# Designed miniproteins, single chains, continued (2), part 57

Each design is a single chain, and the fold is of that chain. pLDDT is the mean over its residues in the fold that is shown.

## One batch from the design tools (miniprotein)

Design m5976
Fold by ESMFold2-Fast:
Structure m5976 (fold): chain A 79 residues (1-79)
Amino acid sequence: MTAAPSSARTPEEALEWGKKNLSDEQKEEIAEEIAKKTLEHKKKNPEHAAAYLSGLMLSASLLDPDMAKRVLEALKKLE
């Protein structure tokens, strides 16, 4: 059976696991964590922060198209 990966080893496995096991509330929490990690990354590597955010948002949008919007709203709230 498909494993529930704690590390999100592949985008496809993470997507299937998320759709099967994550609630909308948990997806919102993931969006907030992505925003926090993006801000931490921006502090260390500002030129690479946009690419980092884009990669995470793309992965999150594969779970739910609204994830990208949730990440952007969380990021604006934390800025």
Scores: mean pLDDT 68

Design m5977
Fold by ESMFold2-Fast:
Structure m5977 (fold): chain A 81 residues (1-81)
Amino acid sequence: SLEAAQASAAAALTDEVVEAAVAAARSGTREGLLGALGMAVVASVAGDKESAARLYEAIAEAEAARGDPDAEALRKKAEEL
C-alpha cells in the first residue's frame, strides 16, 4: 500500500543516510548529485519535508557552483517544502 511504502521510505531515512547524501551532493560529483536527488525523492514520498528541503538545497548549491540551469528550479522546490 502507499502507507506501507511511505513507512518503509521513512525507516530508510536515518539521520546518517540523509547526512551522507547531503555530503555527496556538496562534493559536486555527478554520482553524488544523482544519489542525493534520489534520496530527496525518497524523503518527499516519506513526507519528511525537512530532509527533502535540506537535500534539494544542497543539490541546488552544488549545481549553482557548476553553472547548472536546474539550480534555480531545485532551490525554489526547497523553499516550497
Scores: mean pLDDT 75

Design m5978
Fold by ESMFold2-Fast:
Structure m5978 (fold): chain A 109 residues (1-109)
Amino acid sequence: MKEKKIEELEEDIKLLEELKAEIEAAPKSAAREEALAILDKKIALLKKLLEDIKSGKLSDEIKALQARLAEVAALAERIRAGEGGEADRAAVREALRDQGLLAEVVKEL
């Protein structure tokens, strides 16, 4: 799965670099300069994403986030079922403190 995503990103980067070379061959215009600026930003973003995937950083961050979301979802279901006590609510608040992306989930509890 990772290998296919790496190959797709490398292909996308190559296509954007080829497109950039083609646009650079065109006469100077405001539209040309704007297009080159957008392409440069997109190429840089894809190259960073490729490095993060190759280093395993993005995969590890995604796995950690998925595991944490599953833990909070299980605690939220217990609270909704009326089985959750103050300890379970405290655990959800601790998860939110450590994982800012969970703020919306806590508002439903």
Scores: mean pLDDT 64

Design m5979
Fold by ESMFold2-Fast:
Structure m5979 (fold): chain A 95 residues (1-95)
Amino acid sequence: SHSLLLKLIGEILRLIGLEIDARRKGQDELAEAIDKLIKVMTRVLQSDLSDEKLEEAYRITDKAIDEVEQAIKDGDYDKGIKALNEAVKKLEELI
């Protein structure tokens, strides 16, 4: 649905902001992991998936972003990178 696609675009914008902040702080490995999630999300949007699969993609990505934001607050960048990599793997299974 159009509404669900807009929600997914909103998640990509959140990830872009996090990538910019990570690079500004010299956290290049975190920024690279975020960039990989942005790229797989772009492929999700281009793959003409069902609304059910798009909703699952939204839930996976939203949870990963929340975990990354918390990991950054805690200074646990490795935990954030792991959450991003797990989300990428799960999203690849939808395509």
Scores: mean pLDDT 90

Design m5980
Fold by ESMFold2-Fast:
Structure m5980 (fold): chain A 80 residues (1-80)
Amino acid sequence: MAMEEEERKKKVEEILNPSDPELAEQLRELIELFFQALEKGEEEAYKAIVDFLLERGVEKEVAEEVAEIIKKKVEESIKE
């Protein structure tokens, strides 16, 4: 079934701006994984985040949006 846009946004927000300590630890792991994978390239870093979240049972649409936001924030921090 198709995921509602609001549900997807809530799950993305929960991963990227966690109020729960366990989710905050997950975000730290995601950031570490992203920087490790960046050594192989931006595309590989994106894929690594998507795969990591999929393995943890996160929906593909949510995983892809999280990876895009992380990539965009890193690009914006380098650009400005």
Scores: mean pLDDT 76

Design m5981
Fold by ESMFold2-Fast:
Structure m5981 (fold): chain A 100 residues (1-100)
Amino acid sequence: EEVDEFIERYYEMRGLPKPESYTEEEKIRDLENYLTVLEIALRLLQAYRDNLPWLVEKMKLPEEEKRAVLEREMADIDSTIADLQKEIERVRKLLEELRK
């Protein structure tokens, strides 16, 4: 069930419909590919977070507004990173279970 949800997300990300039926080997491969996509996304989000103070400082806004934007955007990105890390860990555990 949870494996099917992650594979569905993977196909949704690719703009493709999930196959109605497929082998255990195909399921493992799709889940491994999904994990790779999540790990790449995490790295990109971490890089964006690290550059966010510099990006906000370049905005033509009052200092109080810059601070509010930075605090909001950093909180949002930190939450997204935390959720993504949890999903990566869950996918890894499911892969270990499927590989026997």
Scores: mean pLDDT 84

Design m5982
Fold by ESMFold2-Fast:
Structure m5982 (fold): chain A 86 residues (1-86)
Amino acid sequence: NVEKAKEYLEEAIKAAKEGDIGKAVEYLMKAQYYAEKAVKEEGKKAEEELEKFVKEREEEIKALAEQAKANPEEAKAARDKFLAEL
């Protein structure tokens, strides 16, 4: 699940750089889902590894979050889609 969280975060950042806010938010939600699952299953080790990875990508994640705020309707649609597919 740590690997899945990292993969989805990388895909979210890539989608954001390509201007696809819907995909970026969808992949970010998937990354958060697998990150929470990893922390619950592996505990502190998974949390520390994911925190380190997020810190290394902090500026790119901040840019993605800013793009999501600028496009609130697309961000909401992506979140709603993710939640419906759970």
Scores: mean pLDDT 79

Design m5983
Fold by ESMFold2-Fast:
Structure m5983 (fold): chain A 85 residues (1-85)
Amino acid sequence: MKERIESYKITLDSMVAQLEKVADDAAQFDEMTKKGLAVIRIMAEQLDDSEKKELITYLEKKKAEAKDPRVKRALEEMINELKAS
């Protein structure tokens, strides 16, 4: 349903903001990236193909807007996880 994808976008916004805040702390950044990938896997189990496409497009937009190369890499990993599921 539309409400589910919108809630997931809000969750992803929070995760991206947190990744940007901890980008200079390797240990915290690695922890947040692992948590993000786990959340993406859970989301993928709940989403149909059209919803996955919408979420991928949203993450690609966030990746383009990210300033830190480390954050861009983490977002690419999350996009690849969604594409693989």
Scores: mean pLDDT 82

Design m5984
Fold by ESMFold2-Fast:
Structure m5984 (fold): chain A 57 residues (1-57)
Amino acid sequence: SALSEAALRAAEEGGGAAGGAAGHELVKQDLTTPEAARRATVADGPEAREALLEGGA
């Protein structure tokens, strides 16, 4: 899961828009849920990362 690790890092470091973009990439690759990606979009830093992890990333 090098791809999910990179996306989780991007979400944690960037939050908001970066979290949303990372989440969408993970959803495209079936590594997380659309719900988790949406939560990451409105979260910041570590909260965005945790939202994606809840989706299975």
Scores: mean pLDDT 71

Design m5985
Fold by ESMFold2-Fast:
Structure m5985 (fold): chain A 99 residues (1-99)
Amino acid sequence: MKVANIEGEFETDGTGAELEALLAEFGKKVVEALKENDEVNVTLTLRVNGASLTLTYTISGYKDGVADVTITGAEGTGGFEQQAAEIRAHAAAEEAARA
């Protein structure tokens, strides 16, 4: 089994258009890694006006543009603490339901 690790860090002015463009470019790197690997571990950090949100997730089972995504971590600062906690809670609930 081939495994790759990809990291992305993006700073935005808070506009959705800039963030969408940056995420699209990052998404292309992830898709290219998925074509060569059975599993890709991703760490994505988004920064907006001094606040940050870091997501860690694993992507596997890529086929015909579809893949399984599992969130393995979420951390937030500067107002993203609650959002990160909600993401972690959802991931934990999904894992418990599938265990």
Scores: mean pLDDT 75

Design m5986
Fold by ESMFold2-Fast:
Structure m5986 (fold): chain A 66 residues (1-66)
Amino acid sequence: PTQAEIDRLERQADRLEETYEGLLEAAKKSSESTKPLLQKAAEGTKKKYDELRAQAEASRKALEAA
């Protein structure tokens, strides 16, 4: 892995994290019928950026070992 690859993964995760936070804020202000849909979307988004963060960490460890 390269530093540029790690940086790209982190930037992508940052964007998804912003989306996650926005969905949670929207859910808090939404009607009872909309709230669970936004919460489900937020959970899916969190899984995606958690995976990207984990990939970036694994890549960072591999880069440090090289």
Scores: mean pLDDT 83

Design m5987
Fold by ESMFold2-Fast:
Structure m5987 (fold): chain A 81 residues (1-81)
Amino acid sequence: SDEELLRQALGEVERILNEVGERLRAGEKVSIEEIEAAHQKIIDILNQALSKLRDPELQQLLQQAKAHVDRLAEMLKQLAA
């Protein structure tokens, strides 16, 4: 179902974001390049889900998630600089 596709995509995104966040919290150095790579991987996951989703309301939710991820990536890059 569209809901399962969305849930799977968001679960993969959450895993990537949590990994980066935990490394930053542990005082590890995460490079701007690593953040950009994670950001691109997340956008690819979300775009793949968008290509398969049929429900326009779930498509809108996923577009909002993409915007939030873009903002988070920019904030993390500023912290890494």
Scores: mean pLDDT 83

Design m5988
Fold by ESMFold2-Fast:
Structure m5988 (fold): chain A 74 residues (1-74)
Amino acid sequence: DLEADLEAAMKKVEELIEKTRQALAEGNRFEADVWGALALIVASIGKNSAKRAGLDELAKRFEELGDEVARVVA
């Protein structure tokens, strides 16, 4: 079930964002960059997959998560 797989991927992006925030709070810039990069990759793949499948609400949520990662690492 693609929709269920994408929802699971969305939770993974949220976990990666939290890891990015924790690394930044600890002053570990390299670890934050790694977690942030992984979050952006998963969010981008999820958005594109959802968009191709016509799952517009999921695509929008992945886009919002990608925007959150960009704000966190700025």
Scores: mean pLDDT 88

Design m5989
Fold by ESMFold2-Fast:
Structure m5989 (fold): chain A 92 residues (1-92)
Amino acid sequence: SADEARLEAAIDEFFERLDKDGDGVITKEELRAFYEEVTGRVLSDEELDALMSLYDVNKDGVITREELRRRITRGGDYELALKLIEGLLTPL
């Protein structure tokens, strides 16, 4: 559907911006580098672990496209999912 296509495009943008190695997963190091680039500050290990815990459903130390998709689409609300991924791309 159009909403699913919009969400998949947003997930593609997220991975393109953070997945510097092109391996299809987001590591703690890639999250750290992204947030340092956009906020100008170094995240603590505690802050980084908190961010990982929100999206690393399997607790394997990486965020996959499927884990991110499942987490943000929980309940089938694509508009909420888009807002959640926008929040990841525009950290405080």
Scores: mean pLDDT 69

Design m5990
Fold by ESMFold2-Fast:
Structure m5990 (fold): chain A 74 residues (1-74)
Amino acid sequence: MSEEEKEKIKEEAELYVDIAAHELRTDPSANLTDEEIEALRREWLERAHKMVEEGKSLEEVQAELSKRYHEVLA
């Protein structure tokens, strides 16, 4: 995987995480504080960056982030 491909996957992951955090803030069923949402956002970004450096595809990174997002929605 090229460095350019890694950068593109990281950009996509950051966008996904930003959208997911916004959705959690607006979902009354999420039952999370702003501090907890920011902690999750940071954790998801660190996980995504690690996966990209390990050579995981965009699809694998998005699948992991999607799974984590749905787990917090109860």
Scores: mean pLDDT 80

Design m5991
Fold by ESMFold2-Fast:
Structure m5991 (fold): chain A 89 residues (1-89)
Amino acid sequence: GAAQLARFAADVAAKRESPESIERTIQRLADALGNQELADELVKTYGGGEAVTALSAIHLGALTFDEVKKSTIEEIRKKVIEKRIEMAK
């Protein structure tokens, strides 16, 4: 589910996952959002691990794409964590 993807994104950001796992997660998030162009733009802007965090924020409904573009990566991570806590209730 979305909470599981957010946990995986955190593990990716912590460099617990391989580059292949990062690429697979990005593709899964791109497919789930129906927006490959968005996924490609975030990878180009932030790099793979950070792109997973940004895509997860959008997928969870924690942030919109426009909000992600205006936010620092630390703010995006905080929103993902907050949304995971809400979803665990």
Scores: mean pLDDT 73

Design m5992
Fold by ESMFold2-Fast:
Structure m5992 (fold): chain A 66 residues (1-66)
Amino acid sequence: KEKIEIIKEFVLKVENNNLTEEDIRRLAEALGIPEELITKMINGDPEALEKLRKKALEVLEEEKKK
């Protein structure tokens, strides 16, 4: 569904080095992550980036079960 599409689009844009702040915000909303984590990730916080990646994988796996 929508969450899977947002995650897929995020991954594709990361691979193409065409990621925007809007894409990051959309992903955070889909995963239920505060926008503050997006700001930290943009500022180079590796913990914030790791949390986003782990949550994205978790959501993808759960959507496959449904």
Scores: mean pLDDT 69

Design m5993
Fold by ESMFold2-Fast:
Structure m5993 (fold): chain A 72 residues (1-72)
Amino acid sequence: MKEEILRLVEEGKRLQGGELTEEDRKRLEEELEKLSEEEQRMVLFALRLKLEDPSISSDEVQALLEARRAAE
């Protein structure tokens, strides 16, 4: 799961014409290690949504995350 999240972040950065720096990668790995498996699944879901539709707002992503959390 952590590897999949890192891969999607690298993909997103590449699509924006940037690169994930070693410092950004290290920071992201440390943040992901603090997250539970459930929280990591939520991050993965949010990243997939943003990559599929880059125009989706942060508020829409939050609403979908809350709906998913309410479902279990």
Scores: mean pLDDT 71

Design m5994
Fold by ESMFold2-Fast:
Structure m5994 (fold): chain A 105 residues (1-105)
Amino acid sequence: MEAEREEKRKRLLEELRNVWKASEPILKRVEELDEKFGVEKTEEQVKVSRIAALELIAVAASFAGDDELAEKILEAVRNEDVEEQVKLTEEATERLLAIDRARQA
């Protein structure tokens, strides 16, 4: 059994989960600051930020051993399929959380 590889994957999933949780208050604060200072984001800036987040989720899926899901996410990004992007990010997040919970049980 590859105990060392499994432990490294578990730690990466926990770190990604912690970064995701920590990012939520930061993202809310950025929105509040943007509103306070009248900062308008272009559609291009919103698109770039979303693509960066999707690529990070694809990397997380790949580290969880789901290369097929990671590939589908990257393909949806390349094809600019927003509906599929949202669906796949929700699926990836759910699967990563399920793997994390199963390993902690």
Scores: mean pLDDT 63

Design m5995
Fold by ESMFold2-Fast:
Structure m5995 (fold): chain A 76 residues (1-76)
Amino acid sequence: MSSLMASEEELRKAVEEIAEKAKEELNKENPDLSKIASLIAALGILGAEASIAGHEEVAEYAKEKMKELIKELEKK
């Protein structure tokens, strides 16, 4: 298995990158809703992985980003 410390940093970076990509897509004139939905799903998977690994702060961060994106997507 990968290092637990490396996994926490990697998961946090992945959450940040995916959330950023989703927000970028949401802010476009013609947002790709399928792409946004896929990115939200990826955040859910990362959050679950972080929680299972005991990285609760990263898991909470992923869940918070998902909620923000879902709320924005729901307005479309």
Scores: mean pLDDT 78

Design m5996
Fold by ESMFold2-Fast:
Structure m5996 (fold): chain A 92 residues (1-92)
Amino acid sequence: MRAALEAARAALREVIRITSKDPSTSVEDASRLVAAALHLVAAEIALELGDLEAARNSVRAALELLEELRPHLPAEAHAALDRAIAALREAL
């Protein structure tokens, strides 16, 4: 789980970097990306505390947000987004 969360965070950081340069990214979509990143931070904190259930719930919340975002993000971000989604599915 920890390695999968690290991979997801790295991939999501790449998505954010790509989308931050795209003027078509809406404030709503940017807010959802931030929310997904916060859920990954919450999952990491839960793992440090030994709360696997809380960690899994945070991973599911991040996954749902990223899957909903896919059609709204630029094509250049899709490879990094798909890596983040795959890593989060592996973490479950």
Scores: mean pLDDT 82

Design m5997
Fold by ESMFold2-Fast:
Structure m5997 (fold): chain A 73 residues (1-73)
Amino acid sequence: ELSNNELVIQGVRHAVELLRRLAPPSLAPLVAEVEKQAQRLIEAIKNNAPDDEILKLDEEFRALAAELSAGIA
C-alpha cells in the first residue's frame, strides 16, 4: 500500500514523464527546468519540509509545467 505522500510523488513523476514525452526537442531546456523543479518538490515532500515550503515549490512547479504544456499545445 502507498502513503498519501507516495501517491502525490507518483502523480508528480507521472505528469513530468507525460510532458517530457509530448514535448518537441525545441522545449528541451524547459523540460529540464520542470524536471529539476519536480525533483526539488519531491525531495521536500520526502523530507517532510514545512507546508509553506512545499506549497511554494508546488506553485513554482505548476507554473513551469503550465508553460511547458502551453508550448506543447
Scores: mean pLDDT 82

Design m5998
Fold by ESMFold2-Fast:
Structure m5998 (fold): chain A 66 residues (1-66)
Amino acid sequence: SLALNEPSPEELKEAFIKRLKELGYEDIAKAVEKIPDPREAIRKGGLIYLAHLNGDEEEVKKLLEE
């Protein structure tokens, strides 16, 4: 299989969602789950998570609403 020794984008998306849920970031996890493209899901989820860590509540809200 392709990427035998590396996680696929789909596997990375699933791992990211699981980790977000474990950390209590349910809203971010749900936003990531709704995006069918795994690469776009990881990218957007990463931006939301970074905004949350920076305390940028306006950016988090904006990204969650898109």
Scores: mean pLDDT 77

Design m5999
Fold by ESMFold2-Fast:
Structure m5999 (fold): chain A 84 residues (1-84)
Amino acid sequence: MVEEAREAAREGLERLPAIREERLAKLPEEARPYYERAMEVLEEGLKKLAEAKSEEEIEEILKETEERLKPIHEEFAAAKAAAE
Protein backbone atom coordinates (compact mmCIF):
# COMPACT_ATOMS: atom_id res chain seq x y z
CA MET A 1 0.00 0.00 0.00
CA VAL A 2 2.71 2.52 0.94
CA GLU A 3 4.74 1.88 -2.24
CA GLU A 4 1.55 2.00 -4.34
CA ALA A 5 0.65 5.40 -2.85
CA ARG A 6 4.16 6.73 -3.45
CA GLU A 7 4.16 5.53 -7.07
CA ALA A 8 0.71 7.02 -7.71
CA ALA A 9 1.86 10.33 -6.20
CA ARG A 10 4.95 10.44 -8.42
CA GLU A 11 2.80 9.78 -11.50
CA GLY A 12 0.38 12.47 -10.34
CA LEU A 13 3.21 14.98 -10.00
CA GLU A 14 4.43 14.23 -13.54
CA ARG A 15 0.93 14.71 -14.99
CA LEU A 16 -0.07 17.69 -12.84
CA PRO A 17 1.39 20.52 -15.02
CA ALA A 18 -0.51 19.29 -18.11
CA ILE A 19 -3.75 18.79 -16.12
CA ARG A 20 -3.40 22.25 -14.57
CA GLU A 21 -2.89 23.94 -17.95
CA GLU A 22 -5.77 22.05 -19.60
CA ARG A 23 -8.21 22.79 -16.76
CA LEU A 24 -7.26 26.47 -16.40
CA ALA A 25 -7.84 26.99 -20.14
CA LYS A 26 -11.41 25.62 -19.82
CA LEU A 27 -12.44 27.30 -16.56
CA PRO A 28 -14.32 30.61 -16.31
CA GLU A 29 -11.97 33.47 -15.43
CA GLU A 30 -13.61 33.85 -12.01
CA ALA A 31 -12.92 30.19 -11.11
CA ARG A 32 -9.23 30.17 -12.09
CA PRO A 33 -7.76 31.67 -8.88
CA TYR A 34 -9.56 29.07 -6.75
CA TYR A 35 -8.46 26.21 -9.01
CA GLU A 36 -4.85 27.47 -8.98
CA ARG A 37 -4.86 27.56 -5.16
CA ALA A 38 -6.35 24.05 -5.02
CA MET A 39 -3.73 22.74 -7.47
CA GLU A 40 -0.92 24.20 -5.33
CA VAL A 41 -2.31 22.38 -2.28
CA LEU A 42 -2.67 19.15 -4.27
CA GLU A 43 0.88 19.43 -5.66
CA GLU A 44 2.30 19.86 -2.14
CA GLY A 45 0.26 16.88 -0.92
CA LEU A 46 1.50 14.72 -3.79
CA LYS A 47 5.12 15.68 -3.01
CA LYS A 48 4.61 14.59 0.60
CA LEU A 49 2.93 11.34 -0.49
CA ALA A 50 5.86 10.55 -2.82
CA GLU A 51 8.15 10.68 0.25
CA ALA A 52 5.79 8.90 2.69
CA LYS A 53 7.35 6.06 4.71
CA SER A 54 4.30 4.54 6.41
CA GLU A 55 0.54 4.12 6.08
CA GLU A 56 0.19 6.45 9.08
CA GLU A 57 2.08 9.20 7.22
CA ILE A 58 -0.14 8.67 4.17
CA GLU A 59 -3.29 9.12 6.29
CA GLU A 60 -1.87 12.28 7.91
CA ILE A 61 -0.89 13.77 4.53
CA LEU A 62 -4.33 13.00 3.05
CA LYS A 63 -6.05 14.58 6.07
CA GLU A 64 -3.86 17.72 5.88
CA THR A 65 -4.48 18.05 2.13
CA GLU A 66 -8.25 17.68 2.62
CA GLU A 67 -8.26 20.28 5.43
CA ARG A 68 -6.34 22.75 3.24
CA LEU A 69 -8.69 22.17 0.27
CA LYS A 70 -11.92 22.66 2.28
CA PRO A 71 -11.67 26.48 2.69
CA ILE A 72 -10.77 26.89 -1.01
CA HIS A 73 -13.81 24.85 -2.07
CA GLU A 74 -16.03 26.79 0.37
CA GLU A 75 -14.75 30.16 -0.91
CA PHE A 76 -15.38 29.12 -4.52
CA ALA A 77 -18.89 27.89 -3.70
CA ALA A 78 -19.67 31.16 -1.90
CA ALA A 79 -18.24 33.26 -4.76
CA LYS A 80 -20.26 31.28 -7.31
CA ALA A 81 -23.44 31.75 -5.24
CA ALA A 82 -22.79 35.49 -4.84
CA ALA A 83 -22.03 36.09 -8.55
CA GLU A 84 -25.63 37.19 -9.17
Scores: mean pLDDT 79

Design m6000
Fold by ESMFold2-Fast:
Formats: structure tokens, C-alpha cells, sequence
Structure m6000 (fold): chain A 86 residues (1-86)
């Protein structure tokens, strides 16, 4: 099986923090085409909707780089999503 990188990131300043994490994940995926990247962004309250919008806006480009991303409300939801991808 190809190597899988799993990452959970809490995004308090969702637009700037989420964009940085999406950009870093995409760059890693492009540099490591045989690696599957799973990224879970944890946003609470007003940070969640902007994170979800950024994930949706960048989904196609991220998928082309081998990156799968979700934006969730809690670390527990992030950990469950990552486990389901195993």
C-alpha cells in the first residue's frame, strides 16, 4: 500500500491558517505523488464555515495532488474520519 500521511490541525484564524495548511498539503502531495495525504481541519464556532468553504473551493486541486481534506467541529470527529480512511 502507498504511504499515508495523516494530520489534524486546529484553525482558530480559519482563512489564513486553513489556506496555509491546504497549500502545504498540496505542495507535499505534488512532491510525493506516491503518498496519500489525509488532512483534517478542526474549526469551532465562526472558524468552521470559512474552513469548510476553503476545503470545497480547493477540493479538485487537492485531489489532483493526492490530498483528501475535511473540515470538522472537533478533534474527535477528525480522529474518526482519519480512522475511516485506514
Amino acid sequence: APPVVRRIVEVDRAPIEALRELGEARAFGLANPDTRVLLALVGRGPGLAPARQLVEDHREGLAAAGVEVVAVESREEAERWLAEQA
Scores: mean pLDDT 83

Design m6001
Fold by ESMFold2-Fast:
Structure m6001 (fold): chain A 82 residues (1-82)
Amino acid sequence: TPIEKIIELIKKLDEAIKKGDEKEIKKYSEELKELLIKELNLSEEEADKIVSIIVEYLKENKDKELSDEEYKSILQNAVELA
């Protein structure tokens, strides 16, 4: 589903953040933005806000191993806040 694709991309973004790989963080952030616009029919402004919220949360929780359900909750909360 579109949601499962988004969650997998958030998971890759989290792994890039944990590694401190700035190039991969930028790459997956851009891919996540594009996927949110395409699959959820969001504006560029809404997608930018959602990605920013997700990145901030992942950076704050860098030392935590997250489940797929926790990644889904992060997405749902980011969409609600945007």
Scores: mean pLDDT 85

Design m6002
Fold by ESMFold2-Fast:
Structure m6002 (fold): chain A 67 residues (1-67)
Amino acid sequence: MEEVERLRAEAEARIAQGRADFAAVTAQASKLPPLEASAIVEAKQRELLELEGDARREVAAAEARAA
């Protein structure tokens, strides 16, 4: 349980950082033409989705083993 809690906390921290970076990039992109804004936001969103997916999968696997 402790191991799972630690992994969850680490995953949340990484996701929080990714979301903060995404928010900053989105704020900057909002000043750009739609095509440029879309390209930047889409690229950053893919990075965030991959990070979130990896983090959630890792936590889920650990929880399944701990159960």
Scores: mean pLDDT 80

Design m6003
Fold by ESMFold2-Fast:
Structure m6003 (fold): chain A 96 residues (1-96)
Amino acid sequence: AALTDEALRKMKEELDKVLEEDLEEVEKLLEEGKISKEEAELLKKLIKESAEKYKEALEKLIAGADRAEVEAEIAKFNAELQEKFEKELKEIEEKK
């Protein structure tokens, strides 16, 4: 089913709200001592980069881009983001 431009805009607004809630949860984990300051900064960076990519994808869909092509681009981005996270997390662990 095709999404309306209004539905896609509302999804973008909901993504902004989820981003704010996710960033607050990271701060809570840091305050509770469950993660390090370095891990918190890494998680915030990844959350922000992910949100920016999903907003870009929604803008492309609103502009009439092919859904399958956009989904493939998101999947590639998520794979690259996971590899980057694992590498940076390992570098943090090796310094301690």
Scores: mean pLDDT 76

Design m6004
Fold by ESMFold2-Fast:
Structure m6004 (fold): chain A 87 residues (1-87)
Amino acid sequence: SSSRRQQAQQFFDQGLDHLLQGDFDSALDFFQQALDLDPNFSDAWTGRGMVHFRQGDNDSAMVDFQRALDLDPNNLAARGLLNVIQS
């Protein structure tokens, strides 16, 4: 049986695919499913933040990027995007 983290990774990978296609509603749904399985999954918080950022919701994006960094201070994507929004 797959671990909960492995299942969260599969939802995260689907979220990224939809985000790259510009399908923000589907991307958000998949990132939320990843977070429902593993709320400590830093990359999934970053993915949800990227959706909010692409939709122009900088406040929600900042909250998600900060959560990603609180969970993993080495998350370069979350750090870079948070710095862009806060500059």
Scores: mean pLDDT 90

Design m6005
Fold by ESMFold2-Fast:
Structure m6005 (fold): chain A 85 residues (1-85)
Amino acid sequence: SLSEKIKELREAFTKLLLQGSKMYQKALENGDLEKAEEIRKLLRETSRAFLSAVAKQDIEGAEKILREAQEKLKELDPSAEEVEL
């Protein structure tokens, strides 16, 4: 159902935010302020875009937003794991 797909996407989104938050803290601990700001900006922009897509019931858009955010996190930290959508 649409509700089940939205629930799965929200769970993936929550995992992405948790991973990004941990990467942000790690960057701060390492003194990498530029990386920390890039992660913070990515998480903020992803949150706004994802919530907008879900509000419009744009499932494809929401999935694309999460996929693109995962790829960008991977570029910032190659050890970042992909979250299952």
Scores: mean pLDDT 85

Design m6006
Fold by ESMFold2-Fast:
Structure m6006 (fold): chain A 93 residues (1-93)
Amino acid sequence: LAKSVELSVYEKNEGSITIKVTVTLSEDVEQLTISLFDEKGELIGLKTIEKKFKAGDVVTQLFTIPNEKAGKYTGAVAAGSGELLGTATYEIK
């Protein structure tokens, strides 16, 4: 499992928002998949990082969303096997 998963706003422009996903790992993993979902559960961002990480590593990923809508966004982090390591949510108002 991840020790923590956090979503934050990195940058906001007219018509777009950049969300930063920060993951702190509690265990070694062979690869990471970081996914970003909107309030409807639609996948709007995906990054697979094919690299071994160690417990205690901090990984950051930026996702830029054009035409952002108010609502609850969910970040999900999975190991290469598809095992869910953690989730976090951020509400845009």
Scores: mean pLDDT 81

Design m6007
Fold by ESMFold2-Fast:
Structure m6007 (fold): chain A 94 residues (1-94)
Amino acid sequence: GSMAQQLLEQARELIRQAEEALDRGDYEQAYRLLQQALDLASRAAELGADSAQVREVLEQALRVAKRLLSVSPDVTRAIGLVLRVIGELIQLDL
């Protein structure tokens, strides 16, 4: 498999771990894991990863970011993550 595909697989795993952290109320870990997943997805896109696969990962990240926004006391940080994911999705469609 390509390095881009491996980075997307790692991003998916980090998103799953972020969901688990969120379910435990560990918002700080959920933020860290989601940011790492987005960094990996961005790098995968730069390396020519399939756009549909990148979109799927970003849509998964957006779902977690929206959940984090609904439950996190740090609304500003959660809004920042949601806006980052939306921005990356918009850039992917250009």
Scores: mean pLDDT 88

Design m6008
Fold by ESMFold2-Fast:
Parts: structure tokens; C-alpha cells; sequence
Structure m6008 (fold): chain A 71 residues (1-71)
């Protein structure tokens, strides 16, 4: 459960960053923000998400970025 919670919190933070600057973020910036959010939430909750959960968060963040760019 804790790994899933880390992933969910990290994704929420990344999506909020994309919403705050929808036309300014690049794919590389989203990748960096996602890695930072995962690391910070992992440290805060004392739990490490699985590699699969980490990849899913990145995939969802990038998909959301593409949706914002298509608006």
C-alpha cells in the first residue's frame, strides 16, 4: 500500500505543476519533476514504490502533458 501511496502523491504533485505552467513545461522537465516528486514522497513516507509504479507515474504525467498541449 505505501508504495502505491507514494506513486499517487508524486503523480498529484506533477500534474499540479503541469496545470500551473501548461505551455511552458517540456517532456524533459516533466521527467525531472516526476523523479524529484517520487524521491521526495518516498523519503517522506518511508516507502519505495516499485519500478512498475514509478514507470506508471511517469507515463501518466507525460500523457497528461500531451493532453494539455493538444488544447
Amino acid sequence: MKGKEVAERALERVLADIDASPGELTEEEVRRTTRAALAEESARLGAKPSKEQQEEVLEKALAYLEEQRRK
Scores: mean pLDDT 80

Design m6009
Fold by ESMFold2-Fast:
Structure m6009 (fold): chain A 81 residues (1-81)
Amino acid sequence: SIEEKLEELIERAKKSKSKNKEEIIEAAQRALEYYRQGRLALAYFEALKALDLAKESGDEEVAEKAREVVQELGRQIPGLE
């Protein structure tokens, strides 16, 4: 599920040595909170922020999980599929 992938994204970010680690964790946590509230567009943009930060840091394991979340959230938003 998207919730499980967001939780895994948070755990991968916590284990990361990235300089952006705290910002990635915050973005992933906000994405999870917005998703649980049914605020899919806000969840999507927070997940995209986590992806961008992970890419900037070169953390491919975090970026991979963030990409999965972004793709699945995009499929649930009309016009972003």
Scores: mean pLDDT 84

